Designed miniproteins, single chains, continued (4). Designs and how they scored, part 3

Each design is a single chain, and the fold is of that chain. pLDDT is the mean over its residues in the fold that is shown.

## One batch from the design tools (miniprotein)

Design m12077
Fold by ESMFold2-Fast:
Structure m12077 (fold): chain A 105 residues (1-105)
Amino acid sequence: MKEEETRDKILEAAEKLIREKGYLNTSIEDIAKAAGVSVSTIYKHFKSKEELIDEIHARKAIENADLLVKQGKVDEAIKVLEHAASLLKNPELRDKLRKYAEELK
């Protein structure tokens, strides 16, 4: 049994806060409050703020790629996914983004 729903709430809250006030001004406590979870729950799912950011970048790349595909900009979608993959530290997320880019060809 995965706590995927809780993880998704944390990532959505973090993305929203980072969008509103930036990465440096967004605390783990702010994310916990926005997601409706405890600070300890966040650290249970993510070892660091950096790990959280890596996952957000992957999700944002997929979201932007999907939007570009809907607009007929498939080449741009592939570039977004490949560029994001090159910046990610998590090898599993890098592979996921690259695989999605290949599926769009």
Scores: mean pLDDT 79

Design m12078
Fold by ESMFold2-Fast:
Structure m12078 (fold): chain A 74 residues (1-74)
Amino acid sequence: MEEALRRWMTRELQRLGLSPERAEEAARLVLEMLRAGASDEEIRRALQKLGLSPEQAEAAVAAGRLARMLLESP
C-alpha cells in the first residue's frame, strides 16, 4: 500500500512539473509526515523548503490528504 501511494503521488507531482527525483523526495516526505500526524501547514512548509512552488505544495497537500484517508480507512 505505502509503495503504491508513493508511486502514485510521485507521478502526480511530475505532472505538476517536478523532476522525477524531486517528485519522489516530496512524495516520500508527505507520506512520512502524514503518518507522523503533521498538519497541512507543516507539510506545505516542508515542501516549499524542498523548492516546490506554493501551487505545487498546495497540490501535494491535497494529494496527501487523499492518501491519509486511504491510510486511516483500511
Scores: mean pLDDT 78

Design m12079
Fold by ESMFold2-Fast:
Structure m12079 (fold): chain A 55 residues (1-55)
Amino acid sequence: MSGEELTKKGLEAIKAGDFETGEKYGVLALLQGNEEGVKEMGELAKEKKREEALK
């Protein structure tokens, strides 16, 4: 998978509440050189974790 595809899968996992899978794809995206995608995943994960904490 390309870094872009890994970022897309990571964001999708985080949106679904699967932070473990999201972190895995984030690491893979970073290794492919997609640092911007990793930042996006980190910000989304913070937002979604706050939402989950309120459930």
Scores: mean pLDDT 77

Design m12080
Fold by ESMFold2-Fast:
Structure m12080 (fold): chain A 69 residues (1-69)
Amino acid sequence: GDAIAKKNLEAALESLKNGDVVAALAGIDEALKFAKGEAKKYLEKARESLYNGDTEEAEKYLEKALEIL
């Protein structure tokens, strides 16, 4: 459910702020299993940003997803 998505997203955001991109991606992928609608779109954008090496953009999208979960 959304609570599981939120916890995994919070863990992903914390990992990213600590420079752990691998842990952040794992948390995003886990959150994506439970996220829907607008939150899912922001998580997908965050994942794409990390694949492109844009950690700042990824943090922004993770924070947007967290606001609506």
Scores: mean pLDDT 83

Design m12081
Fold by ESMFold2-Fast:
Structure m12081 (fold): chain A 85 residues (1-85)
Amino acid sequence: KTEEILANPEKYTVQELAVRAEEEKKKGNYEKAAELYEIAAKKAEEENNLPLAAELYKLAGEMYEKAKNYEKAIESYEKAIELYK
């Protein structure tokens, strides 16, 4: 259940969070997919996997854009650009 994962993201791996984000994306739940990718990106960043974090922030931005949450989309894309370097 996505709400349970969003309430306790520390118990899930980056890969598990990304898989759940893909499931929400397939359901058309773009806002939830974006939130899950963003959480996965922060976790990858904490684990010092910066290339993976950058890719996940990019995916979060794409999902926020589909959700028409342009402010969050820009924020996520900016984080991806900062980490890609």
Scores: mean pLDDT 84

Design m12082
Fold by ESMFold2-Fast:
Formats: structure tokens, C-alpha cells, sequence
Structure m12082 (fold): chain A 76 residues (1-76)
């Protein structure tokens, strides 16, 4: 379900926003691997991980979540 994947991305963005740059990248990479394991194409999972990384860096969790939803809906 897309909502489950979006919720995972929200939590990843929240955790990454408070993390060091190195840990933030590790969190985004972990999310990418999780999404691929759930059947999301690698290209889409990489774009989602970048949206999470960008949102965490900007402190914009809701913006990241909206971008992730768009990317996952495009892939569905």
C-alpha cells in the first residue's frame, strides 16, 4: 500500500532531520533498500531517498512527504 511506504518515508525524514549528514545519508539509503524490497523500482526508490534527504536538510518534513507521495503514485 502506498500509504505504508509514504509513512516509512515520513519517519525517515523526521529521524534524518535531527541526524548528522553521514547518518542522514545512511537513513536515506536504508529507506531506498526497504522500498526496493517492497517492490518499488530502483530508480523510483532512489528519487524517494533523495526527496527524504532534501527534506531533512531543509527541515521540511511535509514537503518531503508530498514529493514522496507524488513519486510513488507515478510508479503505481
Amino acid sequence: MIEELVEAARRATEVAAGASPELREAIAAGLRDYLVSRGVPEEVAERVAQAVLDGAEAGDVEGAVEKVRELLEEAA
Scores: mean pLDDT 83

Design m12083
Fold by ESMFold2-Fast:
Structure m12083 (fold): chain A 76 residues (1-76)
Amino acid sequence: DPFVEEVRRLVADLSPEAQARVEEAAKKIKNWEKLSPFEREVAVGLVAIAYGLAKAMGLSDDEIVEVIENVLKKLS
């Protein structure tokens, strides 16, 4: 799953438990395979921005996961 793999790369510095939670959230996106290459790039970009911002704000791994889960829910 190219999307799950790309999202996992973005959060590779989080704890293994946090990484697993993000991966499960990414797998729940309906119709991911039906998205255009551009829509996939936008989705990955939104996750990257949300992750970067949460990390810059000094959020915990659990709080960062919640932010990413909320972004992924918006893409479903």
Scores: mean pLDDT 77

Design m12084
Fold by ESMFold2-Fast:
Structure m12084 (fold): chain A 87 residues (1-87)
Amino acid sequence: MTDEEIEKLARYLAVVGGHLTKEDVEKAREKLKNAKFTPSEAKAIEKITGIKIPDERVVPGEGPDVDKLSIAELREILRKVAKRLLE
């Protein structure tokens, strides 16, 4: 991931998590440098933000078929990712 992609994802997760401050976005950026995602989380991020998660950051994990989910359900996955990484 590029620094620009990390910044974009950090801002999106902060907003989804509750309109966090700029300082919270900076903390999100730091967490995202080493964050791991399940295949369903990675695909939900790509569908909502356009950011491709590198394969090295994807860990085995059970999750829903993201291609069958609504935009609201995809956003709920990203909200859970935000809670896991930022709280």
Scores: mean pLDDT 78

Design m12085
Fold by ESMFold2-Fast:
Structure m12085 (fold): chain A 106 residues (1-106)
Amino acid sequence: SPEEDARRVREAIAEVLREVVGASPEQIERVLARYEGLSVEEKLKKVSELAKNVDFTFSGPSLIVAELARELLNISDEQFEALARALDRRLLGEDYADRLLNAKKA
């Protein structure tokens, strides 16, 4: 259901922010509030702009969350990549990079 999917995404974002960058509960809520406040159209625009400057193996949601963490928590470029990669593994499975690379090679 949409409600279950939203809960799963919210839990994945919170867990990855805590584990990868050591974000506090207040920092996690700040990122989540910003992410959930973006419309579908705003998310698509953000993905389009980010896709010009990042690895094509990252999903849209992971790119948006990693960029929000950069904006709000001042994470490094290394932490940005680690966050996007960890979130994709959580949402798409551990082989996400291989699946995205295979899709581009097919």
Scores: mean pLDDT 76

Design m12086
Fold by ESMFold2-Fast:
Structure m12086 (fold): chain A 66 residues (1-66)
Amino acid sequence: MKKTFTYDSMIKALEEYKKNGKITKEAELAINYVKLRLFREGKDINLSEQELIDLAIDYIKYLKEK
């Protein structure tokens, strides 16, 4: 069966990665998605991994509420 990725599952994966350092495919996809979005907006992505995770969580939460 196809595994469906939702904004909630992406947020959960990123928060789990932040908590225990265990990277999942969902967390990796969420980080890459946010990186690509920021790059397209002309933002200079010179962030630490921790800052990028926090930004990714906030950005996905923003998209979920929109």
Scores: mean pLDDT 72

Design m12087
Fold by ESMFold2-Fast:
Structure m12087 (fold): chain A 100 residues (1-100)
Amino acid sequence: SVEEKVENIVELFLELVPEAKELSEADLLRLLALVAEGLYEGKSLEELIEEVAKAFPQLGEKAELFTKAAKKAVEANTSSKEEYPEVARKLRERARELEE
């Protein structure tokens, strides 16, 4: 299910970059969603890093590390580009629930 994919993405992301626990859970989910959305649009790694750095300026020099880990986590838990929008939508829904 898309729910299981999102849970696996979050788990792998935190395993790849434990420092991501410094982000709020909502920001972590939004970062993963932004990367999934960018992957669907065919954005390069450099473009993804720039977008993450702009959306999460608090990351500073960590933006590249976090973006690379997020990309790997999303790609490892998806089989096709068609899954990226669904994963991104679910990640954003979960982030909103945490702030309500």
Scores: mean pLDDT 88

Design m12088
Fold by ESMFold2-Fast:
Structure m12088 (fold): chain A 66 residues (1-66)
Amino acid sequence: IELTEEQKKRIAEETGVSVEVVDKLVEYLNEHDPLKLTVEEIEKLAEELGVSPEQVLKALYLLSLQ
């Protein structure tokens, strides 16, 4: 998935995370199937990124619409 800087900023603003977190989520999705992510994987990813699991889920949903 390749995103413009404007698209990354939009997702960051809608989810309440930083653009850097959006970049890390894009990198993660390039290595993992988003439809196969477990609740535990999402919770771990949120903890590593310093955001809530709900913010990760929302960002993943928005990224899936690209």
Scores: mean pLDDT 76

Design m12089
Fold by ESMFold2-Fast:
Structure m12089 (fold): chain A 82 residues (1-82)
Amino acid sequence: MSLEELREEARRLLEELRRAIKEKDIERVEEILERLDELLERLAALARTAPREERSELVFLEASLTVHMLNARLYIKEQKAK
């Protein structure tokens, strides 16, 4: 899997995540978060062997995904408390 393929998968998963949050579909948010965790593991693996020019893009993508995932996990925690 190339950086471009990982970036496109991340874009689609984040779009699905935003939709699930808007629709208040907690179960779907949890499913998407599991897929994002798998994507983060693949990004971390790729970053270990990536060329220098791609490394900064991988680090930025990983950081961006981590922030979105943290926000989604906080959302789930708040929804389950109700």
Scores: mean pLDDT 81

Design m12090
Fold by ESMFold2-Fast:
Structure m12090 (fold): chain A 69 residues (1-69)
Amino acid sequence: MGLEELKEKVKRAFEELDKVPNASPEEVARVVGYIIRAIGHAVDGDYEKALEAVEEAIKYLRELKEKAE
C-alpha cells in the first residue's frame, strides 16, 4: 500500500500547510523541496523514504504553525 500511504501523507501535508498563516515564499519553497524529494523516492519505488520525506514536510509545517503563535 505504498502509493495509498503516500497519497494520505501528502494530503496531511497540504492540510497542515493550510493551517500556517502567511507562510513566506522561503517557507513554502522548503515544503515543496520535501515534496519533490518524496516524489524522487517514489519514482525509484522507495515508498518508505518517500513517506519519510513527507513526514519531514509535515513536521516542518507544524513548527511553522507553532512559530506563528
Scores: mean pLDDT 77

Design m12091
Fold by ESMFold2-Fast:
Structure m12091 (fold): chain A 49 residues (1-49)
Amino acid sequence: SELEKRAEEGRKELEEFLKSMDPATRLYVEAVLRGELTPELVEEAIKLS
C-alpha cells in the first residue's frame, strides 16, 4: 500500500516534468516502466533532447 501511494505520487510528479520535456524523454520513461531499457535507447534519447 505504501508502495502504491508512492508510485502514484511519483507518477504525477513525473507527468508534470514530462510536460516540459521533449518526446525523447517520454520514450525513455516508457522503457523504464516496461523494464526493457537498453543503453542504445538512452543514448538516442539524450541525442534527441
Scores: mean pLDDT 67

Design m12092
Fold by ESMFold2-Fast:
Structure m12092 (fold): chain A 60 residues (1-60)
Amino acid sequence: GPVVVRALVDFPAALPTTLALKKGELVEVLEERPDGWWRVRSLATGEEGWVPSGLLEVVA
């Protein structure tokens, strides 16, 4: 199934391609880049964008 991860901290929207996250928000991983940025989709809003993978924790 899809890889679901949780935001460990708030992440503010900085660029048009980034997704703002709140601590505890669940997102689905769509794409991983070798530079450590992941494209994700919010399970709450359906919005997509790039976030640093170091701010995310995999959930069961």
Scores: mean pLDDT 83

Design m12093
Fold by ESMFold2-Fast:
Structure m12093 (fold): chain A 94 residues (1-94)
Amino acid sequence: NPLEQQQQEIKQFVEEAHERFTEALDSPYLTPENIERAIKRLEEAREEILKELEEMLARTDNPEIQERIQQLKEGVDQLTDSLKALLLGEKLNV
């Protein structure tokens, strides 16, 4: 099931992003360097997931699947940007 697989990939991305965010916040010293590393890890995960979604989009001729992949791409971008904004807020407080 392509949709189920893509939903699972998004869930995995969310879990990875959450873990990276938690690792950054788990430091007793929230340094700008630790926050920047967390942001870099989120960007790397985003690029990897978006690349996979683009490849899935290229392989399907089903318009409903195409629409769902496009929605997942937008969701990945929105989630990554939101998490980056939170991390940047923390960087300003250290």
Scores: mean pLDDT 70

Design m12094
Fold by ESMFold2-Fast:
Structure m12094 (fold): chain A 57 residues (1-57)
Amino acid sequence: KDELEKELKFLEIALESLQAQLERAKKENAPQSKIDALEQQIEEVKKLIEEIKAKLA
């Protein structure tokens, strides 16, 4: 239980970091490939968060 809660916390921090990077990339007109990669990583992290939340429920 404690390990899953710790992992969830780290994934939530990673999600916030990735979302901040995506906002910055869009603001700075970064290459589409970078924006696409960040969006894909965000979706993957969201899925992992949902999986862990389901295990904790």
Scores: mean pLDDT 83

Design m12095
Fold by ESMFold2-Fast:
Structure m12095 (fold): chain A 84 residues (1-84)
Amino acid sequence: MEKLVELAKEAIDNSDLPEELKEKLAELMAKAAEAVAAGDREAAREYAREAARLAAEYAGEDEESAERAAERIVGLLEKAAAAV
């Protein structure tokens, strides 16, 4: 799981996103990973949705695309947590 969080942080840091957005995305991704580790799937989904929504707003994408991205992120984090 730590490796997925590191990759996400590196992708955010290497993006052309505004610094404020980068900070928010990194914080939300860390909180989502912590929630998955604690077994709180609902909190993890909420943090992932907020991160996906912020990214979608910047990219001009719709909310439905953001929700799908959030579900995928949570699924990957849960799979990574189960694999350890």
Scores: mean pLDDT 69

Design m12096
Fold by ESMFold2-Fast:
Order: C-alpha cells, then structure tokens, then sequence
Structure m12096 (fold): chain A 71 residues (1-71)
C-alpha cells in the first residue's frame, strides 16, 4: 500500500502544479486528465483489482503528466 500512497501524493502534487502553471487550458486539462487516470487506477485497488497492474498504470499516467507539464 505504501507504493500506492506515494503515487497518490505524486498525483496531488502534479494536479496542483497543473493548476498553478497558468498556460493554455488544453495543456492544463490534459495534464489533469492524466492525473485523474492515475487516481482511478489507484482506486481499483480498493475494489479488489490487480494491484500491480493498477500501480503500473498510475505510474505511467503520472510520468506522462509530468512530461506534459515540463514541456
């Protein structure tokens, strides 16, 4: 669960960064969408889903959001 908690914290941090960036609405919306995808993957763990797959999907989504926000 510790890995899921770390990913959730990263999702919150990226979400806050997207809101503060003050650039095109499209880029902010896309980044937030990726953050929400990560959170959705993490919530699958609560409902008995594949934990390892959910964690990997969350990590990929957060990595994509971070790259988008840094460009």
Amino acid sequence: RERAEKLAREALELGMKALKKSKTIQEITQAIGLVLRAIGALTEIEFGGDVERALKDAEIALKEAKKLLEK
Scores: mean pLDDT 70

Design m12097
Fold by ESMFold2-Fast:
Structure m12097 (fold): chain A 56 residues (1-56)
Amino acid sequence: MAKAQQLREEGERLIREGRELLSNAKTLDEILRGIGLILRGIGLQFDAGLLTGEPP
């Protein structure tokens, strides 16, 4: 389903961006931002799973 695929792709993108940000983080704010991106990406993966019955 197109919406579920979009959520999965966006989730993967956010997780990738968050991990990259964390690896280069110099401040607490940057660490928190990276973690936030990863958590949001995981949430999108979970939402995609709910739409298709697939695990995130």
Scores: mean pLDDT 77

Design m12098
Fold by ESMFold2-Fast:
Structure m12098 (fold): chain A 92 residues (1-92)
Amino acid sequence: MEKEELFEKAVATLRAQAKTEEERAKIDALEADPKQRKELAALYVGHQGYQLVLEGGPREKILEYAEKVREIIKEIEGEEAEKEARKEIEEF
């Protein structure tokens, strides 16, 4: 599943649970930040895997979700490292 699809699912869930204007503003801020989008996608997949464990789901599916979370996190870490290196050079 694409990371954007996972993020949209996570945001939809948060918006459905939001009861105050402050909560909605925080969700809008998360939606505007590319790093937060990818982190939410990883958390959403991780949560789905955790739910499978609680429901006694098959180990094979649990491992599949764990692998997807690792893939997303590795991509986020790689992009953030490159972004920080660029900022340090530009601030010079």
Scores: mean pLDDT 63

Design m12099
Fold by ESMFold2-Fast:
Formats: C-alpha cells, sequence, structure tokens
Structure m12099 (fold): chain A 59 residues (1-59)
C-alpha cells in the first residue's frame, strides 16, 4: 500500500468514526486498526493516522 492510499484509508476511517460520535482519540485508534488490517506496520500506521487526523482537523 502506498502512503497516499494509506492516508486516504485513514481519512475515510476518521470521517466514519467521527460521524458515529467517536472522539478524536477513538477515531485515531480506529484509523490505526484499519491500516494494520491492510498490512501497514504499526509504527507507519501510527504516523500516517496522526498525519491524517491533523489534516482532517485543519480542514
Amino acid sequence: MSDEEALEVARQAYERALSMGFTDEQALMTAILHLLAKGVPLERARELAEQALREVLAE
């Protein structure tokens, strides 16, 4: 999976989690879990998920 694809997956996971009333922290954990399920290593998944959250919150 490319970084661009991983960021898109994380953003979609955040949007869905926030729409369901999850907190930012819960949304972050959901994005990390989605990336892990797609085969992204934990360290990279955390970095990409945190970046996606910052981008979503800045919009």
Scores: mean pLDDT 78

Design m12100
Fold by ESMFold2-Fast:
Structure m12100 (fold): chain A 51 residues (1-51)
Amino acid sequence: SEEMKTILRDGLEDAKKYPELSKEVLEKMYEEALKEGDYETAEEVKELMKK
């Protein structure tokens, strides 16, 4: 849904601001982005998880 895509994008920006937050949060965001078909957000989350 568009609401979930917006929440995921906002959460991604928060994760960039606070990178020391739990990796479990990033993993959940990655799964939700894939479910929504938001592959651009999923790729950004995956890159944050690699670092």
Scores: mean pLDDT 73

Design m12101
Fold by ESMFold2-Fast:
Structure m12101 (fold): chain A 84 residues (1-84)
Amino acid sequence: EKEELILEGHRKLKEGDEAFRKGDYETAIKLYEEAVTLFEKAGDYPGLAGAYRQLAEAYRKMGNFEKADEWEKKADEALEKWQA
């Protein structure tokens, strides 16, 4: 189950990255948020950090620097939690 959640999370990240590349940041954010939920359920902190970083980049592209900074902080916290 957890392994399947991680695989699904990576699939959502890939779909989000495709939306991001074509400039569809709203769709990318939605897909990255779905990936966050999957990685949270799996307890996969590296995947969670990756999803948070992609959310930060998408919000930066939309000009929302405050939300971008918040997501970047969450990514750093997730990595610290995993590498402690």
Scores: mean pLDDT 86

Design m12102
Fold by ESMFold2-Fast:
Structure m12102 (fold): chain A 66 residues (1-66)
Amino acid sequence: MSEEEKKEVLELGERMAKSLEAKGYPKAARETLEFAKKLVEEGVSKEEAEERLDRYGVRLVIEEAA
């Protein structure tokens, strides 16, 4: 993953976290940010990182909302 792609993945994670926190899911928000950082460290493709991050965020919301 390029440095530009890493920045975009982190920015996506931050936007998702802000949205989740505003909706009342602070735990999901925190874990989404941590997962975005992990994906950047693993060096997966930007496309794969975005797909994995979106799916993980949905799962975290379901778990916190339960």
Scores: mean pLDDT 79

Design m12103
Fold by ESMFold2-Fast:
Structure m12103 (fold): chain A 58 residues (1-58)
Amino acid sequence: GELMRAIKDQPKTTPKFLGLKKGDIVEVLKIVNEDWALVKSLKTGEEGYVDLSYLEKI
């Protein structure tokens, strides 16, 4: 999938969310809607949902 970079920290507030630090690279597995994507962390290999406003194209 497409690679994107986190522009902000996203805390893991629920089991469904992926915890991210600013600068982390993720692979987009599925765009769920205009607000959310299912992604995989390249750092940890974990999958979870991320707010698309926290991601930028690389």
Scores: mean pLDDT 83

Design m12104
Fold by ESMFold2-Fast:
Structure m12104 (fold): chain A 61 residues (1-61)
Amino acid sequence: SIREKLEEIRERIPSMSAEEALETARELSDLMMENELSPEETALAQENIRAAVERARELRA
């Protein structure tokens, strides 16, 4: 399911490089634009986007 995929992505974010994290944020933004998500899936996708952007910011600091 999309929710299971988003949960797997969330677990992977802490181990991503800055480049991988930014790419993941872009792909998740595209996923939200291209697909009709449930409110819970939308919230999880937004949380993952924020976490990925924060991860990239920390690694580039």
Scores: mean pLDDT 81

Design m12105
Fold by ESMFold2-Fast:
Parts: C-alpha cells; structure tokens; sequence
Structure m12105 (fold): chain A 95 residues (1-95)
C-alpha cells in the first residue's frame, strides 16, 4: 500500500504520479526526484541570470514587464522544487 500513500501525498501537493513511477523501487523513485530537482536548480539559475541581465541593459519600462514575467516563472520553479523536496522526504520515510 506504499503506492496509495504516495498517490495521496502527491495529490495533497497538487501532483499526479504515473503508475510507472509508483511501480519503481524507492531508491529509483528518489533518484528520479533528485535528477528533476537538479534540472530545476539549473533552470532557476539560468532564469535569475536572465533577470539580472535584463534589469541592467533594457529601458526601465520594458525591463519591468519582462522582469515581472521572468519572476513569475522563477516562483513557479521554486514551488515545484518545494513540492518535490516534500515528496522526496515522504519517500525516504517509507524506507
């Protein structure tokens, strides 16, 4: 019944887990989540660099609109990272 507990936890975090993911060993599930977290960290770092460059080089009115859009995307990535970290901790507790 580990799969059902994982589905319930993911649903509470606004995530949907595939049956394929739920069938994997806990160690392999953790490896997949760690790889996704690494990808999100790289995306966030790139995005923050783009925000910084945009703020330095564009006219203030144009820069503001672009920075707001990029900031919204950064917050989305941060939210996904938090949810994946919570799911990872839950899986570690199931060992």
Amino acid sequence: DRAEKLREKAKALGMELSDEFLALPLEEQLEILEERLKELEEQLEKLLKEIKEMSATEEPSVAREKVLKLTAEALRIIGEQINLELLKKFIEELK
Scores: mean pLDDT 82

Design m12106
Fold by ESMFold2-Fast:
Structure m12106 (fold): chain A 73 residues (1-73)
Amino acid sequence: MKDEAYEAAIEAVKKADVSPEAQQRVIDLLERMKAAGVSIEEMIEALKRLSQSPNPDLQKAARAALEALEKTI
């Protein structure tokens, strides 16, 4: 279940119409959080912070990941 939610978030970022740099930054964050063993609630909080970014591409990628996590839970 935790891996399925994480994989859905990664796929949503890959499908988002954003710059490769923004896509990689969100994927790197998700991978680091998974490696650190953080909870799904902490991942959601981190993505909510990124969704408030002044960078439109980073904001869009973070929102795509957040929607995928919320749909899978």
Scores: mean pLDDT 79

Design m12108
Fold by ESMFold2-Fast:
Structure m12108 (fold): chain A 61 residues (1-61)
Amino acid sequence: SMMDEKIEKLLKELEEKLKKARTREEVIKIVAEFSDKAREELDDEHYDKLMARVEEILGRR
């Protein structure tokens, strides 16, 4: 779906930003700003799906 494609695009943008983060504070800021953007661009169902994948990414670090 178009929303699933948007999720993949947003995740790629997040990964690029997280690659440049050096501190926990920078990670928190990046994730907060990303979450706000995603909430504006996605419906609740797709937002929850995206955030579950974000938790997986953060759990691997």
Scores: mean pLDDT 82

Design m12109
Fold by ESMFold2-Fast:
Structure m12109 (fold): chain A 74 residues (1-74)
Amino acid sequence: SLEEVKEEMERIREEAIEKMKTASKEEQEKIFNEALRRMLQLVQDYYRETGDEAAKEELVAFLAELMQEMGKEM
């Protein structure tokens, strides 16, 4: 469901932020990029399965918010 995808994205964000707190600047960039890749894959997989344009738009906006939060750790 849309809610399950959002929960998984939040989990990815929380894991990334935790890892970034103990990482070097170089490792933080790698962690950020991997988290972004995983979240983009979730959005694409959900859209591929459902074709729900409104849900995709909501997930893209949510992804942007999570990226802002992860960026604060860098």
Scores: mean pLDDT 86

Design m12110
Fold by ESMFold2-Fast:
Structure m12110 (fold): chain A 78 residues (1-78)
Amino acid sequence: GEGAQDAAQAALAAAGGAGTLAMVKGPDAEARATAQYLDAEGEGEAKGHYARGRGESPTGRGEAEGDGMASKSTVVAE
């Protein structure tokens, strides 16, 4: 569903502030972030990897609730 994809994309953008910043400077950065999420193969792992890259922000400012499948759900929603 388009509605589900739109909502998931907005949630991922809010949760992944660090990835969003990288995206502004390079569209290829988004592809790398997606590949890393898939490689992590885990809800906590994907989120942990994102936070480690930033090293200062906690879970994108309190967003990302129900984040278990946040990264994979967004990819599947495509």
Scores: mean pLDDT 45

Design m12111
Fold by ESMFold2-Fast:
Structure m12111 (fold): chain A 103 residues (1-103)
Amino acid sequence: SREEAEKLFNEGKRLFSEGKLEEAIEKYKEALKLAEELGDKRLQAEVLRNLGNVYAILGKYEEALKYYEEAKKIYEELGDKEGVKEVQEQIDKIKETIERQKK
């Protein structure tokens, strides 16, 4: 149900705030699966953005970019200009971080 998907998403956010990053990823992936089954595009985008955030903190930049790009596509489909802008800012930060680490 949508309520279950939102509960899993909130559990993921709590785990993330506690620094339990791998456990947060598991809860976010469970929430994402339910959001996809429900066709809840807005919840999908929010969960994908938070997956991008966790992978970025773990230094897994390829995975972070993948999740941010998926979230951006959904925000664009929804006409959510603020969501697109926020995700683009995170993509730009990750790309700058990658370039700085190579130089």
Scores: mean pLDDT 88

Design m12112
Fold by ESMFold2-Fast:
Structure m12112 (fold): chain A 63 residues (1-63)
Amino acid sequence: SLEEARKLIEEAREAYQKGDYEKAVELFSKALDIFDKEFPTDEERALREEVVELYYEAIKKLK
């Protein structure tokens, strides 16, 4: 589950770098759903915060 979240984050970052902000938002959203279902470690909390920031950056690009 958390490994799946990391894969989604990697794919989302690639989509963001390619300018596919819609796909990046979708993939970051899926990763955040996984974090919401799991108990976060300190490392995972930091990663989740980073993903939230990237998610909103991608949303800003769509507006």
Scores: mean pLDDT 78

Design m12113
Fold by ESMFold2-Fast:
Structure m12113 (fold): chain A 99 residues (1-99)
Amino acid sequence: MEEEELKEVKEIAKLAAKVARAGAEALEAGDDFEAEIQASLLAMIASIAELKAPKLSEKAKELAEKVVELARRAIEAIRARDVEGVRRIAEELEELAKE
């Protein structure tokens, strides 16, 4: 049902937010290697959400597509060393995870 799909996509958004925050923390610590690991994890999360999106109900699909967009923007921000940009994207992902 749509509620189960939304719950799953919200958990993906929550995971993406945690990974993005870890990426920002790694950048602040000067740990570029750990930041790239977090960017790679975000890429995997985006790929999973993108693969799932076409098979979801309209509302869950829209949420999954937003998670993919934000995860990709977070990857770009991490690679640009834009700590504040990564933190803002993590906050947007956290909001998507809320009811």
Scores: mean pLDDT 87

